# Designed miniproteins, single chains, continued (3), part 17

Each design is a single chain, and the fold is of that chain. pLDDT is the mean over its residues in the fold that is shown.

## One batch from the design tools (miniprotein)

Design m8564
Fold by ESMFold2-Fast:
Structure m8564 (fold): chain A 57 residues (1-57)
Amino acid sequence: MEELIEEARFLRRAGRWAFENAEILKTIDSEMGEKALELGREYQERGDKLLAEALAA
């Protein structure tokens, strides 16, 4: 259980980092920025889903 929570937290943090970088990248290259945004959302959704599953038991 704790292992899943830590993995979820890691994924959510990675998603946040990708999301923040996407904003910067969109200023330079819209295409790369959108890809980073998509990756960030994917990690956040995966992390949130995993965290909810672990906490719900």
Scores: mean pLDDT 77

Design m8565
Fold by ESMFold2-Fast:
Structure m8565 (fold): chain A 77 residues (1-77)
Amino acid sequence: MNTKVVFVESVEEAERAVREAAADPSVDRIGIVSKDKEVIKAAIETGEELGFELEREFELTLESGEVLHVALLRRKA
């Protein structure tokens, strides 16, 4: 199972990264990481348009107090 993980800082970057990962037929899952919840939401919506489904969404709190938002998308069968 091939998972591509991308760290993205803007909605435009998230949309581009998801589209590039979706264009690769060997990619079964896409992990999106961002500091911004709205960027994650845009990535999820773009992935759903491209035949992916949201498998999991969670937050990581770093020791610095910085919060990372993560979404894991899976290609629909």
Scores: mean pLDDT 83

Design m8566
Fold by ESMFold2-Fast:
Structure m8566 (fold): chain A 69 residues (1-69)
Amino acid sequence: MTKEEIKKSMEELVERARESGDPKVIETAETIRHHLEQLINDPSMTQDEINDAHKRAEEYLLEKLREAE
């Protein structure tokens, strides 16, 4: 997955969090998006490490969205 694809994926998750209407989920999604953007911009990170971090972030946010029911 490219850096651009990861950024788009995270933006879509933030939008889904906003659609949930839960302020805590929105804040969590925005915080995770920011953290992942920092990892993407770190020259010491490999593409595999960035992809793995993205997968973990997506799974975590989907769990939080489910819990916000």
Scores: mean pLDDT 79

Design m8567
Fold by ESMFold2-Fast:
Structure m8567 (fold): chain A 88 residues (1-88)
Amino acid sequence: EVEELKEEIRRLAEEAARLLEEAGLEELARSLREAVELLLENPEPELLLAMARSLRDAAKLAEEMGLSEIAELFRRLAELLEELARLL
């Protein structure tokens, strides 16, 4: 169900953005919100997969920085973006 998956992606992106703001990374939180909304308005599989890859790379960096909750959310978000791309 594409609509349900989009809502779940928005929910996790908002959760990740809030944690980024709590960590003092306000501009990254804003960029994440904007990128996710843009992708969901006109989803293209190639762009969804590119974003998922970027989030997995960002999750590794976050883990190295001790931001384990953010890293977990980035990995979850990447998985959902990959699932959405598969359904399109």
Scores: mean pLDDT 87

Design m8568
Fold by ESMFold2-Fast:
Structure m8568 (fold): chain A 80 residues (1-80)
Amino acid sequence: EEEERFIKWISERYGIPEEALREVLEKFPVSRDELEAAAYIAHLLGEKSVEVLETALKIIRENPHAPLSEVLARVKEALA
């Protein structure tokens, strides 16, 4: 229930489909901060697919000390 409320909040705030957020949570052990950061990156890119969310999460985890601007640049490179 708490997870469902969080998914709805992220979906509304960043315009990511709830189904895409649930698919990511099923595949990856993700913190709420990581999921929100990934959703924000997907929102900024205008690409709201599971693939973009997964790519952003991988880069966030590999670069835990990087600012979101650096993560955004790396996600753009990975998706090109």
Scores: mean pLDDT 78

Design m8569
Fold by ESMFold2-Fast:
Structure m8569 (fold): chain A 67 residues (1-67)
Amino acid sequence: MSAEEIFEKVKEKFPDLDEETLEKARKVIQGFLNLKEKGAKITDELVEQMLKDLPEEVAEYVRELVL
């Protein structure tokens, strides 16, 4: 699943998100996919750090789509 496809699903699930939150979500999605592409270890601590600035419900949905 591409970063654009995941981002589209987030926008469809949460249509009322503000632009600042959408921009943060986009960067987090791209970050996770870049880490997967490089074969980097994605630890629970890294996941928490990357998702901490997103609303809880958005963070959980992004986590399910990228992990």
Scores: mean pLDDT 80

Design m8570
Fold by ESMFold2-Fast:
Structure m8570 (fold): chain A 82 residues (1-82)
Amino acid sequence: GTPISLAEAEELAARELAELEAMIASGELDPEAAVAEAREVRPTLSPELQALIEESLKIPDPAEALLELARRTAELLLEKLK
């Protein structure tokens, strides 16, 4: 398959971030549980993703920490498409 365009990837990332925010707001996603899962998987990921998770999870509010993690992950993936 061909990679999607940068503009399409940016739209997809924005949609995914909006959906994540909506799931947290509705209570469909438990941000505390999701933060705990991110910490558990962190050692199995690349050093780049480990650093990104560590920095994002410094935010004391688990909902804000997850949104920041998702935003930074999207930025990292978009950068790889340039």
Scores: mean pLDDT 76

Design m8571
Fold by ESMFold2-Fast:
Order: C-alpha cells, then sequence, then structure tokens
Structure m8571 (fold): chain A 95 residues (1-95)
C-alpha cells in the first residue's frame, strides 16, 4: 500500500542526523496531501503532469513578484510530485 511507503519515507527522515521538527512536519503534510490525491484516483502520469504545470506557474508568479502565491503553488506541486513517486514505487513493488 502507498501508505506503507509514505511511513517508510517518514521513518527514514526521522532517523537522519539532519532531520528538523519543522522539515518533518512539512514532509508529513506533503505526504498526507499526496495520499489524498492517490485516493481520489489520479494516475502517476496525471500527478506528474500537474506537478510540472504547477511548478511552471509558480516560477512565473515569482518572476511577477507574487511571492506568496508562488510559494503556495510550489508546495502544491511538491504534493503532486510525491503522489506520483509513491504510485511508481507501489507499482514496482507489485510486479
Amino acid sequence: MVEEIAEELLERYRASPHATEEALAELEEILREALELIRAGHSAEELEAKARELGERALELRRAGREAEAEELARRALAYAAGAELLRRAEERAK
């Protein structure tokens, strides 16, 4: 299950000598959003395409001086990218 892969990634990060409470909380939130996207029935290809779209839009907003909006889209892009990665890892383990 993708939830098991997400928990493995969190435990690996917690074991890191460079882990911080703030970064761990952000990773937990990103993985939670990624799991919600997977449960909604999106494919890895769809999630990767959306991550790219959101990332490109975030860069354009940053160039326009719209930092807060750019940061929000960048975080959303990370959740989509994480969802795609979790699905790819689950597919590899299932075969």
Scores: mean pLDDT 82

Design m8572
Fold by ESMFold2-Fast:
Structure m8572 (fold): chain A 100 residues (1-100)
Amino acid sequence: SYENLDLPTFLLRTSVELARLELEDPENKARIHALRAILYAALGQFDEAQKHIDEAIKVAKENGDKEGLAEAYRAKGYLYRMQHKPEEAEKWDKKAEELK
C-alpha cells in the first residue's frame, strides 16, 4: 500500500505512524529512531538518517537500552551500505553484535 505513494507522502505517513508508536511504547524510543534512520537511508536521505541514528544512540545510552543501542548500530551499518561503504557498515554491524 505504501509503495503507491510518492516519497514525501510515504515519509510523512510513516513518520506519523512511528510517532504514534513512540507515544504508545516509550521504552522503544531508541528503536523507533533506528527504524526512522533505516527508512531515510533507504530513501537516500542520508543527513536525516544520520540525525535519527545520533538520537537513537543518545536515547539508548541515556536509558541503558542495550537492544536499542544494537538497533541504532545496525541502522548505522545500513546507512553505510546505502552510501557504498561496506567496510564501515561491517564495523558497525560488529559493534551491534558485541552488545549481546
Scores: mean pLDDT 80

Design m8573
Fold by ESMFold2-Fast:
Structure m8573 (fold): chain A 66 residues (1-66)
Amino acid sequence: APPPSPEELARAVEKATERYGIDPADVLDANAVVVSDALILVLEVRDPEHPTGSLVLFVDALPYLE
């Protein structure tokens, strides 16, 4: 599959953060990677409890793309 457009990525991030109860303001970085037939969102989310100040989450993006 081709890489998602910036608009598709933004929409998938919005839906994923809504589903997981993440404040969009706490999303520090968002990327998408294609692995075989899966589109995986890689979200860096602010977490002050973590030594780096953030956590990296891997989320299946396919349910959020139309």
Scores: mean pLDDT 73

Design m8574
Fold by ESMFold2-Fast:
Structure m8574 (fold): chain A 62 residues (1-62)
Amino acid sequence: SDERRAQLLQQTMKLAQAIVDEDFETLQKIMEEIKKTFSEEEVAQVEAMAKTMLTDVEQQKS
């Protein structure tokens, strides 16, 4: 459980970083890896967390 949660967080951080860097090739690869490795619920959790991180980045840009 804790190890799985750490993996989800790590993938979420990689996904958010790829979005910030506008590296859509890396983003696509990360999303494919997440979808193959995690459940649909976990994938939705990663996407939700990445959106929250992007909101924080946009606030810093302002």
Scores: mean pLDDT 75

Design m8575
Fold by ESMFold2-Fast:
Structure m8575 (fold): chain A 91 residues (1-91)
Amino acid sequence: SYQAELEGAKKAYKEWEKHKEEIEKKMREIAEEARKAGKPKLAEVAEKLAESKSAEEALEVLKEFLEEELKEKETESGKRLIEIIEELLKE
């Protein structure tokens, strides 16, 4: 449910520092895979996420990416993720 996704995201946001190195590594792996798959936009956002200095910066990068994706293909899941990100940024 949306509420369960939001609660999970809030927990992850508060624990950002504990998982930063793992998140950076995973994002760099995603960027490499995306480049090989011919998805340069996904590779660029993953690199920006890996370079984010805080959870707030990472959320802003994700929001910008999702807003651009929604311009090309509007999805309910994409809109829901933007709403979750906006709620996290308010804290």
Scores: mean pLDDT 73

Design m8576
Fold by ESMFold2-Fast:
Structure m8576 (fold): chain A 74 residues (1-74)
Amino acid sequence: MMPATQVQQDQFDVMISRAKALKKQGKTEEAKRIYESLAKMSKDYAAQRAKAGDEKSKALFEKYYELAVKLYNE
């Protein structure tokens, strides 16, 4: 059984793969929109994990936020 945090990670990894594929096709604006969505979702999940007292998962989602911002600015 996958933990809830793993489900969110799998979703983010799929989004990153899709955005990278779009960027390779020259669809940079569509890729940026996916990275923007990823940043918002990861921030929301980090806040939810903080409320649950799950500091490890909070830190994990904060790293996804940092990654999304980095990829958006590429």
Scores: mean pLDDT 81

Design m8577
Fold by ESMFold2-Fast:
Structure m8577 (fold): chain A 77 residues (1-77)
Amino acid sequence: MDFPGPYGHAYSMTRGILTEAPDLLTPEQLGQMMLSIFLLHSMEDEALSYVESVVQRLIEEGVIDEETGQRIIEGAK
C-alpha cells in the first residue's frame, strides 16, 4: 500500500490492537497512540487528518463502527 511510513505503521498497529487485543486500549487511547506516531514522524500540522483517515478506513473495512471511530478521533485531540 502506497501510504507514508507513519500512516502505514499507525494503521497496522491500530488494526492489530482492535482485532487481536481489543481490550488493551480504549478508543480514546488508540487516538492518542496514533497522534503520537504521527507527531514522532514530524507530522504536526497533518497528524489529526491522518488519524481521521485511518479511522475512516477502519470503519469502511468493518473493523470498528462509527461511534468507536468518533471516540478515537476525540482521543487524538
Scores: mean pLDDT 78

Design m8578
Fold by ESMFold2-Fast:
Structure m8578 (fold): chain A 68 residues (1-68)
Amino acid sequence: PAPYVKNPKSKQAALQTAAELHRIGADITSTTKFKNLSQEQIEQMVRDELEAARELEEQLAKMGFERN
């Protein structure tokens, strides 16, 4: 349970950050897929970024419902 909730601005900022992490992860995979890293290394990097973004989204969902 997450009883902490902020104003809509804070929520939007956090959502934007999560979306940016998702986009960066995908962009890295596309750009460095065959040049510098092996596919396994690239996948590991992207998974880490995407996992962090997913955690942020899940935490935001929990914070979206407050108890007064």
Scores: mean pLDDT 54

Design m8579
Fold by ESMFold2-Fast:
Structure m8579 (fold): chain A 88 residues (1-88)
Amino acid sequence: MLEEARKIAMEKYGIPMSYLERLKTVREIVLFMMLVELGVSPREALELIRNGRAEERIEELRIELAEEVEGLPREEAEKEIAAAKAAS
């Protein structure tokens, strides 16, 4: 299970095995993969896991990403739809 999780992280995300070997549980590997998916560097992700801050940081990054996506793409999409309707 642990070795399988490390292999998946290495193959799917291109994370070097040297970083994954520093993680000792399947939970730590899952948290590491989630941090990397959210744009955290492997080095910083490892430090967050070691300090017990991985789950807190994941939550913060998800909130920030949702606000960014809702702010920029959604507002621009709504504005373009309104402009197209006015031109019809």
Scores: mean pLDDT 71

Design m8580
Fold by ESMFold2-Fast:
Structure m8580 (fold): chain A 64 residues (1-64)
Amino acid sequence: MSKETEIQLVELDFDSLLALSFGRKVEELEKLKEKALEIVRNGGTYEDTLPLLEEAYKLIKLKP
């Protein structure tokens, strides 16, 4: 099933952003990661998580 792959993709994307954050916005990024994982676990697709990934990226870019 693709569900394991979808979970791995979400984890990879958000873990990469957490690394790029250099410890900034960690709590907000973890919250967005948890929301994305819940979407996938509750029958959503990886594509359904892309808006949360965009929000996470904006958090990192906005913040010095």
Scores: mean pLDDT 76

Design m8581
Fold by ESMFold2-Fast:
Structure m8581 (fold): chain A 93 residues (1-93)
Amino acid sequence: MKVEISEPVVLPGAGTALLGVRVLNEKGEIVDSALVMVDRDGKAAVLSLNPGRYRVEVEKVGENKYRVTVSLLDENGNEIARSEPVEVELPEL
């Protein structure tokens, strides 16, 4: 399986970014999806039918720049797939 993050949509007035997440099988078919929201405090929220299937890691890599990685978890919380990191820039308040 592969975890892919879509191009981030930044919401400057809210200080957040929205990231589409898709899980693909070996044929490239989408088998699951989620929406991830990240804020300036490095907090993340996951909107999914199974939010416990996702782990979001947010790292501050610059003044207004954050690196986001999303992992797919099994029912025991073990990582079975991981996205490439995506950088998002959240403008100053």
Scores: mean pLDDT 83

Design m8582
Fold by ESMFold2-Fast:
Structure m8582 (fold): chain A 66 residues (1-66)
Amino acid sequence: MELDRDIAEALTLIALGIVKASPIEDYEKELEWVKRIAERTARELGVEDLVPELLKQAEEFIEKLK
């Protein structure tokens, strides 16, 4: 269970890191796409309760990167 949650979290952060590293200025559209992937992944793993926490961590991660 914890391992699956860690995997979902890591995948979300990696995807957001890739988006942030891109020369794409419109992060809002990219973030929405990543959020949808994170939601689907969490549902597949049976950890939908992690979605709000993962999204919060991801948004904080991006904010720190600026």
Scores: mean pLDDT 61

Design m8583
Fold by ESMFold2-Fast:
Structure m8583 (fold): chain A 75 residues (1-75)
Amino acid sequence: EEELKRLQALLLQLLDAGLVAQNIVNDYLQGLDSANISIQQGLSKGFTTAIEIGLELAQQYLNDKKDAELAAKLA
């Protein structure tokens, strides 16, 4: 639950940066509101896509941030 909330916060940050579409974020948030329901029970194509894109963008964002911090440290 807490890990999903952290991913939700990251997706909202990515949305504000224009990196994720509003409809994808809405699908993901709806899934989080249904936390007591198995993903298998409420699985929709949109929700699955939102999770996949969210995780990919979150990982890319964190990698880019680490690279920027490394570049600043080496300068």
Scores: mean pLDDT 56

Design m8584
Fold by ESMFold2-Fast:
Order: C-alpha cells, then sequence, then structure tokens
Structure m8584 (fold): chain A 75 residues (1-75)
C-alpha cells in the first residue's frame, strides 16, 4: 500500500473547511466545546481521505458533522 500523499490544494481546502467549521461552532457553544468538536471533525475528515475517499466526500462530512453539532447545541 502506497502512503497517501495529499495535494497542497487538498490540504488547504481541508484546513479552510475545518477553520470555518470551528468559527460556526464557536458562535453556538463554548470555545472549549467548539475546539473539541472541530478536532473530532478534522480527524474524521482526514480518516476518510486516508481510506481513499475524495476531498469532496471529506468536505461534505465536515459540513454534516458541523451542522449536526450545531443542531444539538441549539436543542
Amino acid sequence: MKPYKPSKEEVEALTKAVREAGERLDKVMSPQEAAVHATAIALRAVGLMLDGKSLEEALAEIDRHTDEAIARAKA
């Protein structure tokens, strides 16, 4: 198995998406809770790409988990 080597564009897109997710979470929960959720979202997205999923699928998962966390925080 060849090690996964992400492109610069993929790394930048993931970094931006995680940063924006953290900013959205910070508006509805404590900074500490937002940091924990953002970390979990980032690890999951990276895991998907390591498993051979596309950048598009990883970005969709970031959005899905972020929306779910926000919905739970508002409930």
Scores: mean pLDDT 78

Design m8585
Fold by ESMFold2-Fast:
Structure m8585 (fold): chain A 62 residues (1-62)
Amino acid sequence: KVFRNGLNPSITTTDGKEYDALQREAIKELTGLPEDADVTSEEAREKMAEVMREEEEKLRRS
């Protein structure tokens, strides 16, 4: 099962978890993704990385 859907680097995004839905909503609000977006997608990761970079830059400018 090494090659079959066992290497997805996700922390959340499991069906049926209510608290997981709240985390996804928070991430989407920070990244600006639509409600139905997959937070484990490449697009979502790219937006999260961008948000993190902006936060770091703001701290350095302070």
Scores: mean pLDDT 58

Design m8586
Fold by ESMFold2-Fast:
Structure m8586 (fold): chain A 95 residues (1-95)
Amino acid sequence: SSSDQRQQLLSQIRQYVDHLRDEYRWGVQTGDIEKTIEKMKEYARLLAEKFIELFPEYKEEVDKILKEIENSKTLQELQDAYNRLLDLLDKAFEK
């Protein structure tokens, strides 16, 4: 059903959010910043893909934030862009 498909997408989104949180914490704790940035960008792309699949109306806004994520050079810039993606996700669920 569409409800079951929505629940599966929600589960995948939550999983990618958890991975992004864990990678950020790991990077802060270990100082392996370069690898952390690469992994966070990878999970942010996966999150964005599932976000657009669930809420296609947000594609343009998500694509804009993904460009900000891809252009991020520091862990802080990446976290700021990622938080904008999370804020957009929260807004999408409140509709």
Scores: mean pLDDT 83

Design m8587
Fold by ESMFold2-Fast:
Parts: C-alpha cells; sequence; structure tokens
Structure m8587 (fold): chain A 67 residues (1-67)
C-alpha cells in the first residue's frame, strides 16, 4: 500500500542518517519487491556507489511526491 511505501521510505532515510547502510539496503530491497522497483534500484545504485547524501535526497523527494 501507499502507507507501507511511505513507512519504508521513512525507515530507510532514518537508517542512512544513523549510518546503517545495511538496514537501508534491506528496506530498499523490500520496496523494490513490493512497490517501485525502478525507483528502489536508483536508490540502491547510489548507495552502492557511496553516494549516501544523494540517496537520502532521492528518498526525501519521493516522500514529498507521495504526501
Amino acid sequence: SKEELIKGLENAIKSLEEGDVASALSGLHEIRKHHDPEFADEAIKLLREGRVEEAIELLRKKLEELK
């Protein structure tokens, strides 16, 4: 659901802000599986490239679009 996607995005952002990239990746793989694979793949790619701040910004923009 949209509410589950919003919660997943909020949890991923929180994990990244706390330096927990592994938990964020786990959450993004769930988003990839159940919600938006194209968007999730973009965020995962940024994290694999070490572009953490850009990943956080991408996730925050997605939250704004959903609310």
Scores: mean pLDDT 86

Design m8588
Fold by ESMFold2-Fast:
Structure m8588 (fold): chain A 81 residues (1-81)
Amino acid sequence: SPYEALRRLVEEMEATLARLEAEHGAIFSEEQRALRAEVRRLLAEVRRLLDERAPYSEILAKLQEAMELLSQLQAGVRAAA
């Protein structure tokens, strides 16, 4: 189902975030810590929306926002490394 596919994507994003934090969390800038906190908040919100079977458009919008912020965090970490 589309909800299962979206849930798997959330799990993959959570794993990516956890890996970044484990490997580079100690050297995160204030901006990177803020991005990490926001990604975590958005992913938690997406999980809630999935559990509530919210409209796909709402879930996709929040997931896209989380993906954009996670991409920014990854780029910032790569630039600092």
Scores: mean pLDDT 84

Design m8589
Fold by ESMFold2-Fast:
Structure m8589 (fold): chain A 76 residues (1-76)
Amino acid sequence: GDALLAEAQRLGEAGRVDEFLALLREMVARGEPAALVSSAFHIALNALHEAGHHALARELAERVRADPELAAAMPQ
């Protein structure tokens, strides 16, 4: 829960897209709720933008969209 969301924010603030994607895949592999996976993704995107990492935020969104497993784990 909260610890995973705090880590998502930290990785976003630091521009650590590859480490965040590894965290997101681990959450999916562990069967974390879709709402928590989605929240972690949006927190990381927001943190990237607030830190000025706009190009990395775009890269993260594109890489998640291109990954069928991650896209399926965040249905709305």
Scores: mean pLDDT 85

Design m8590
Fold by ESMFold2-Fast:
Structure m8590 (fold): chain A 77 residues (1-77)
Amino acid sequence: SPESVAAARTAVLLGEANYLIKLLKNPSLSEEQKEEYKKTLEKTIKELQELAKKYPEWSEDIEKVIKEAQEVLKELE
């Protein structure tokens, strides 16, 4: 079903966001690696925001990860 496909995509994006958050907390990253991971995380957040709008039943889990990602991105400014 379209919902099962969206659920699988959401799981992948949540996993990607959590992985990128962990990568960005690594003090050994080069500036080039930081910029690449920041851009990828920002892209992942945008996709998750669209999924949360379309499927409100998943919004709490999605919003929690977006909030954590935004805090990490803010610390890197």
Scores: mean pLDDT 87

Design m8591
Fold by ESMFold2-Fast:
Structure m8591 (fold): chain A 82 residues (1-82)
Amino acid sequence: STIVNDFKTAAEANITGETTPEQRAAFYKDFAKNLVLGGHLTQEQADALHDALVKVGNENAGKALDERINAEAAALEKFLSA
């Protein structure tokens, strides 16, 4: 989907091996906020998405950058299809 591709593009541009957990969580929050502003999610759905992305991101923290981003993108796709 366009939203999932937008997430991957934004993550690849803004997230590096030096990105802190706090900076990554802030990235998820900003992305979810933009989905509310764009009319794709309610605020409650955006909060749930943020929590889901933080969880998946932490579960994949020890993996290569691309693998972690792909896991987060898969979680986003699942969330949007629910």
Scores: mean pLDDT 86

Design m8592
Fold by ESMFold2-Fast:
Structure m8592 (fold): chain A 91 residues (1-91)
Amino acid sequence: SIVTASASFKTSLPEEDAKIAAEALNEAGKKVIEEVPGSGLLSFSVEVKGDTATYSATYDEAKLAAMTPEQIAKVEAIAEEQAEKLKEKLA
């Protein structure tokens, strides 16, 4: 089935750094949607307002649960790429 998960949490980062991190997460989500359609991820957003980060993700839970090892590895590679870019932006 298609579900939407949303949550808000307080960030330990300064707002500027939290926004940079949210940008990297949004880029990662966009790449997963575009490059790994078998992941079941349909939409993803993270927004930062003050000390609070809010995410919203819409996904096909059956596809997410049924990801192949190859699809999982590709999602992990996208996450690693965005983590490295984030390190460069926060340095």
Scores: mean pLDDT 82

Design m8593
Fold by ESMFold2-Fast:
Structure m8593 (fold): chain A 75 residues (1-75)
Amino acid sequence: TLEKVRQLIREADDAFAAGNIEETIKHLKEAGELAKNDPEAMKLVLEAIEGLAKASDKESSEKLKKLLEEIKKEQ
């Protein structure tokens, strides 16, 4: 689980660097679902989303913050 979550976070980082916020959110959402029963993996997902939100423009940041709240509610 942890290794696959790290892979999905790397894929999200790559998509974000390419300017593809839709693909970024897709990979982060997949990572969050995979991390659902793994607190260590979930911590990495939440930290990744928070980091990207801080680095994003206003619109992308709002989308990432919505994803963060959605994932937190599933805990």
Scores: mean pLDDT 81

Design m8594
Fold by ESMFold2-Fast:
Structure m8594 (fold): chain A 75 residues (1-75)
Amino acid sequence: SATERRLKDVLRVLIEHGTKVSTAELAKELGISQKTASRYRKRLASMTFEQVKSMAEEILGRPLSDDELAALIHR
């Protein structure tokens, strides 16, 4: 779905640029509004450990390291 693709796009930017990237920078990178970027970022933050891991591993095409996974889940 369009929503699932957008969540993957947000996660990809967070993996590439770090979890401290601003909502404004996230919106610019994805070509979307800041309101939309904020909404998807909050939705991603509410996802389960298994959902984030599965999505990140699909984006990277490899298993996620413990350090990479910790950075995505704890921040």
Scores: mean pLDDT 77

Design m8595
Fold by ESMFold2-Fast:
Structure m8595 (fold): chain A 79 residues (1-79)
Amino acid sequence: SLQSAGALVVRGEILAAQGKYVDASETYIKAAELAEPVDPKLWIEFLKKALEYARKGADAGQPGAKEVQERAEKKISEL
C-alpha cells in the first residue's frame, strides 16, 4: 500500500541520516515494490533514491552496497 510505502520512505531517510546507506537503499527498494502496482512515478522515484544511497554506501565501503546497487539498476532498466 502507499501508506506502507510512505512509512518505508521515512525509515529509509532515518537510516541514511545514521549513515546506514545500504539499509536505506534496501528500504527504498521495498518502498518501490509496494508502489509499483499503484503509482509508476513513485516506483521510479524510490528506485532512484535506492540507487543514490547504494552509491553512497559503496563510496563508504559498506558491505552489500554493490549487490543492492545492481538490484536497483536492474529494476530501473525494466522501465
Scores: mean pLDDT 82

Design m8596
Fold by ESMFold2-Fast:
Structure m8596 (fold): chain A 58 residues (1-58)
Amino acid sequence: AAAEIERLRAELAELRAERAELERQVAANPDDRALLTRLIGTELRIIGLEFELELLEA
């Protein structure tokens, strides 16, 4: 319940910071497929956690 919501929010904040860093790296190296793959993977994890938070807070 509350502890799960706090954990998910902390994890989401960490992933959003990672996404911001990856976005900067991709902007500097737009042809780097490994960076693009990591960015896409991070975006998908963020979407999943946002859905979990919505369900728990509903």
Scores: mean pLDDT 83

Design m8597
Fold by ESMFold2-Fast:
Structure m8597 (fold): chain A 84 residues (1-84)
Amino acid sequence: KKKEKAEELAKSKDPLKRLMAGQIFAELGDYEKAIAIFEELSKSKDPWVRANAYTQLGRLYRSLGDLARAEEWYAKSMEALSTL
């Protein structure tokens, strides 16, 4: 079950596993859970983790038709990447 695996990955302290969980929830159409996970990861001290979370939020909002929010998240991702 993809959903069960995503729930297990979401409980991990490993940010890569939590990114995977968010991606699976987005694939399943559970955008509320995907957004919550990526928003939490967007607060990470690691710029690489933040940049990836911002990119995923941008992609998600674009898929939902919210182009303005998608652009805001992509801009944040570019800024985080520039600090690497």
Scores: mean pLDDT 84

Design m8598
Fold by ESMFold2-Fast:
Structure m8598 (fold): chain A 97 residues (1-97)
Amino acid sequence: DLLERALVETLLALGKQYYNKGDYEKAIEYFELALKIAPEEWKPRVYLLLGKVYEKKGDFEKAIEYYQKSIELAKKHGNKRMQEEAEKALKEVKDKI
């Protein structure tokens, strides 16, 4: 559904705006809303963004969980670019523990 995809993109854009302002709570709220309505093939991107927010909050355990979910689902859908981004993020967050 093109409308669902457009709404997901809007929610991700709003989440990114709050993330850039340092309002991680609002960023998570918008990304969680995007996750609920996103098509399965778009969920890896949303999981990656949730991982990045939790990493910025210092919640490395949640960041790792979301990066792993992003990798697993990106592999399932053949999204090699998203898989590589999430794998890089996972490696970088593990270096902080």
Scores: mean pLDDT 88

Design m8599
Fold by ESMFold2-Fast:
Structure m8599 (fold): chain A 76 residues (1-76)
Amino acid sequence: SEKERAILAFANEVQDLADEALKAGVPEEKVNELIKKTMERVREAYAAAESVEELKERLEEILEETRKEVEKLIKE
């Protein structure tokens, strides 16, 4: 489905952010905690969204928040 395709694309971008954090020396434990939190938000967005467009908008917001958290962890 288009929703599943959107989730897969999102998961790939989150994995790239996780890899960036690990390469920058962020502890694996902190990266795993962030990924777990991010995926919980994705599940909530998937359940709440009534359309593919609404899901994509929610995923974009979650991705932006996750990117900011990764940047904070890298700067520590």
Scores: mean pLDDT 85

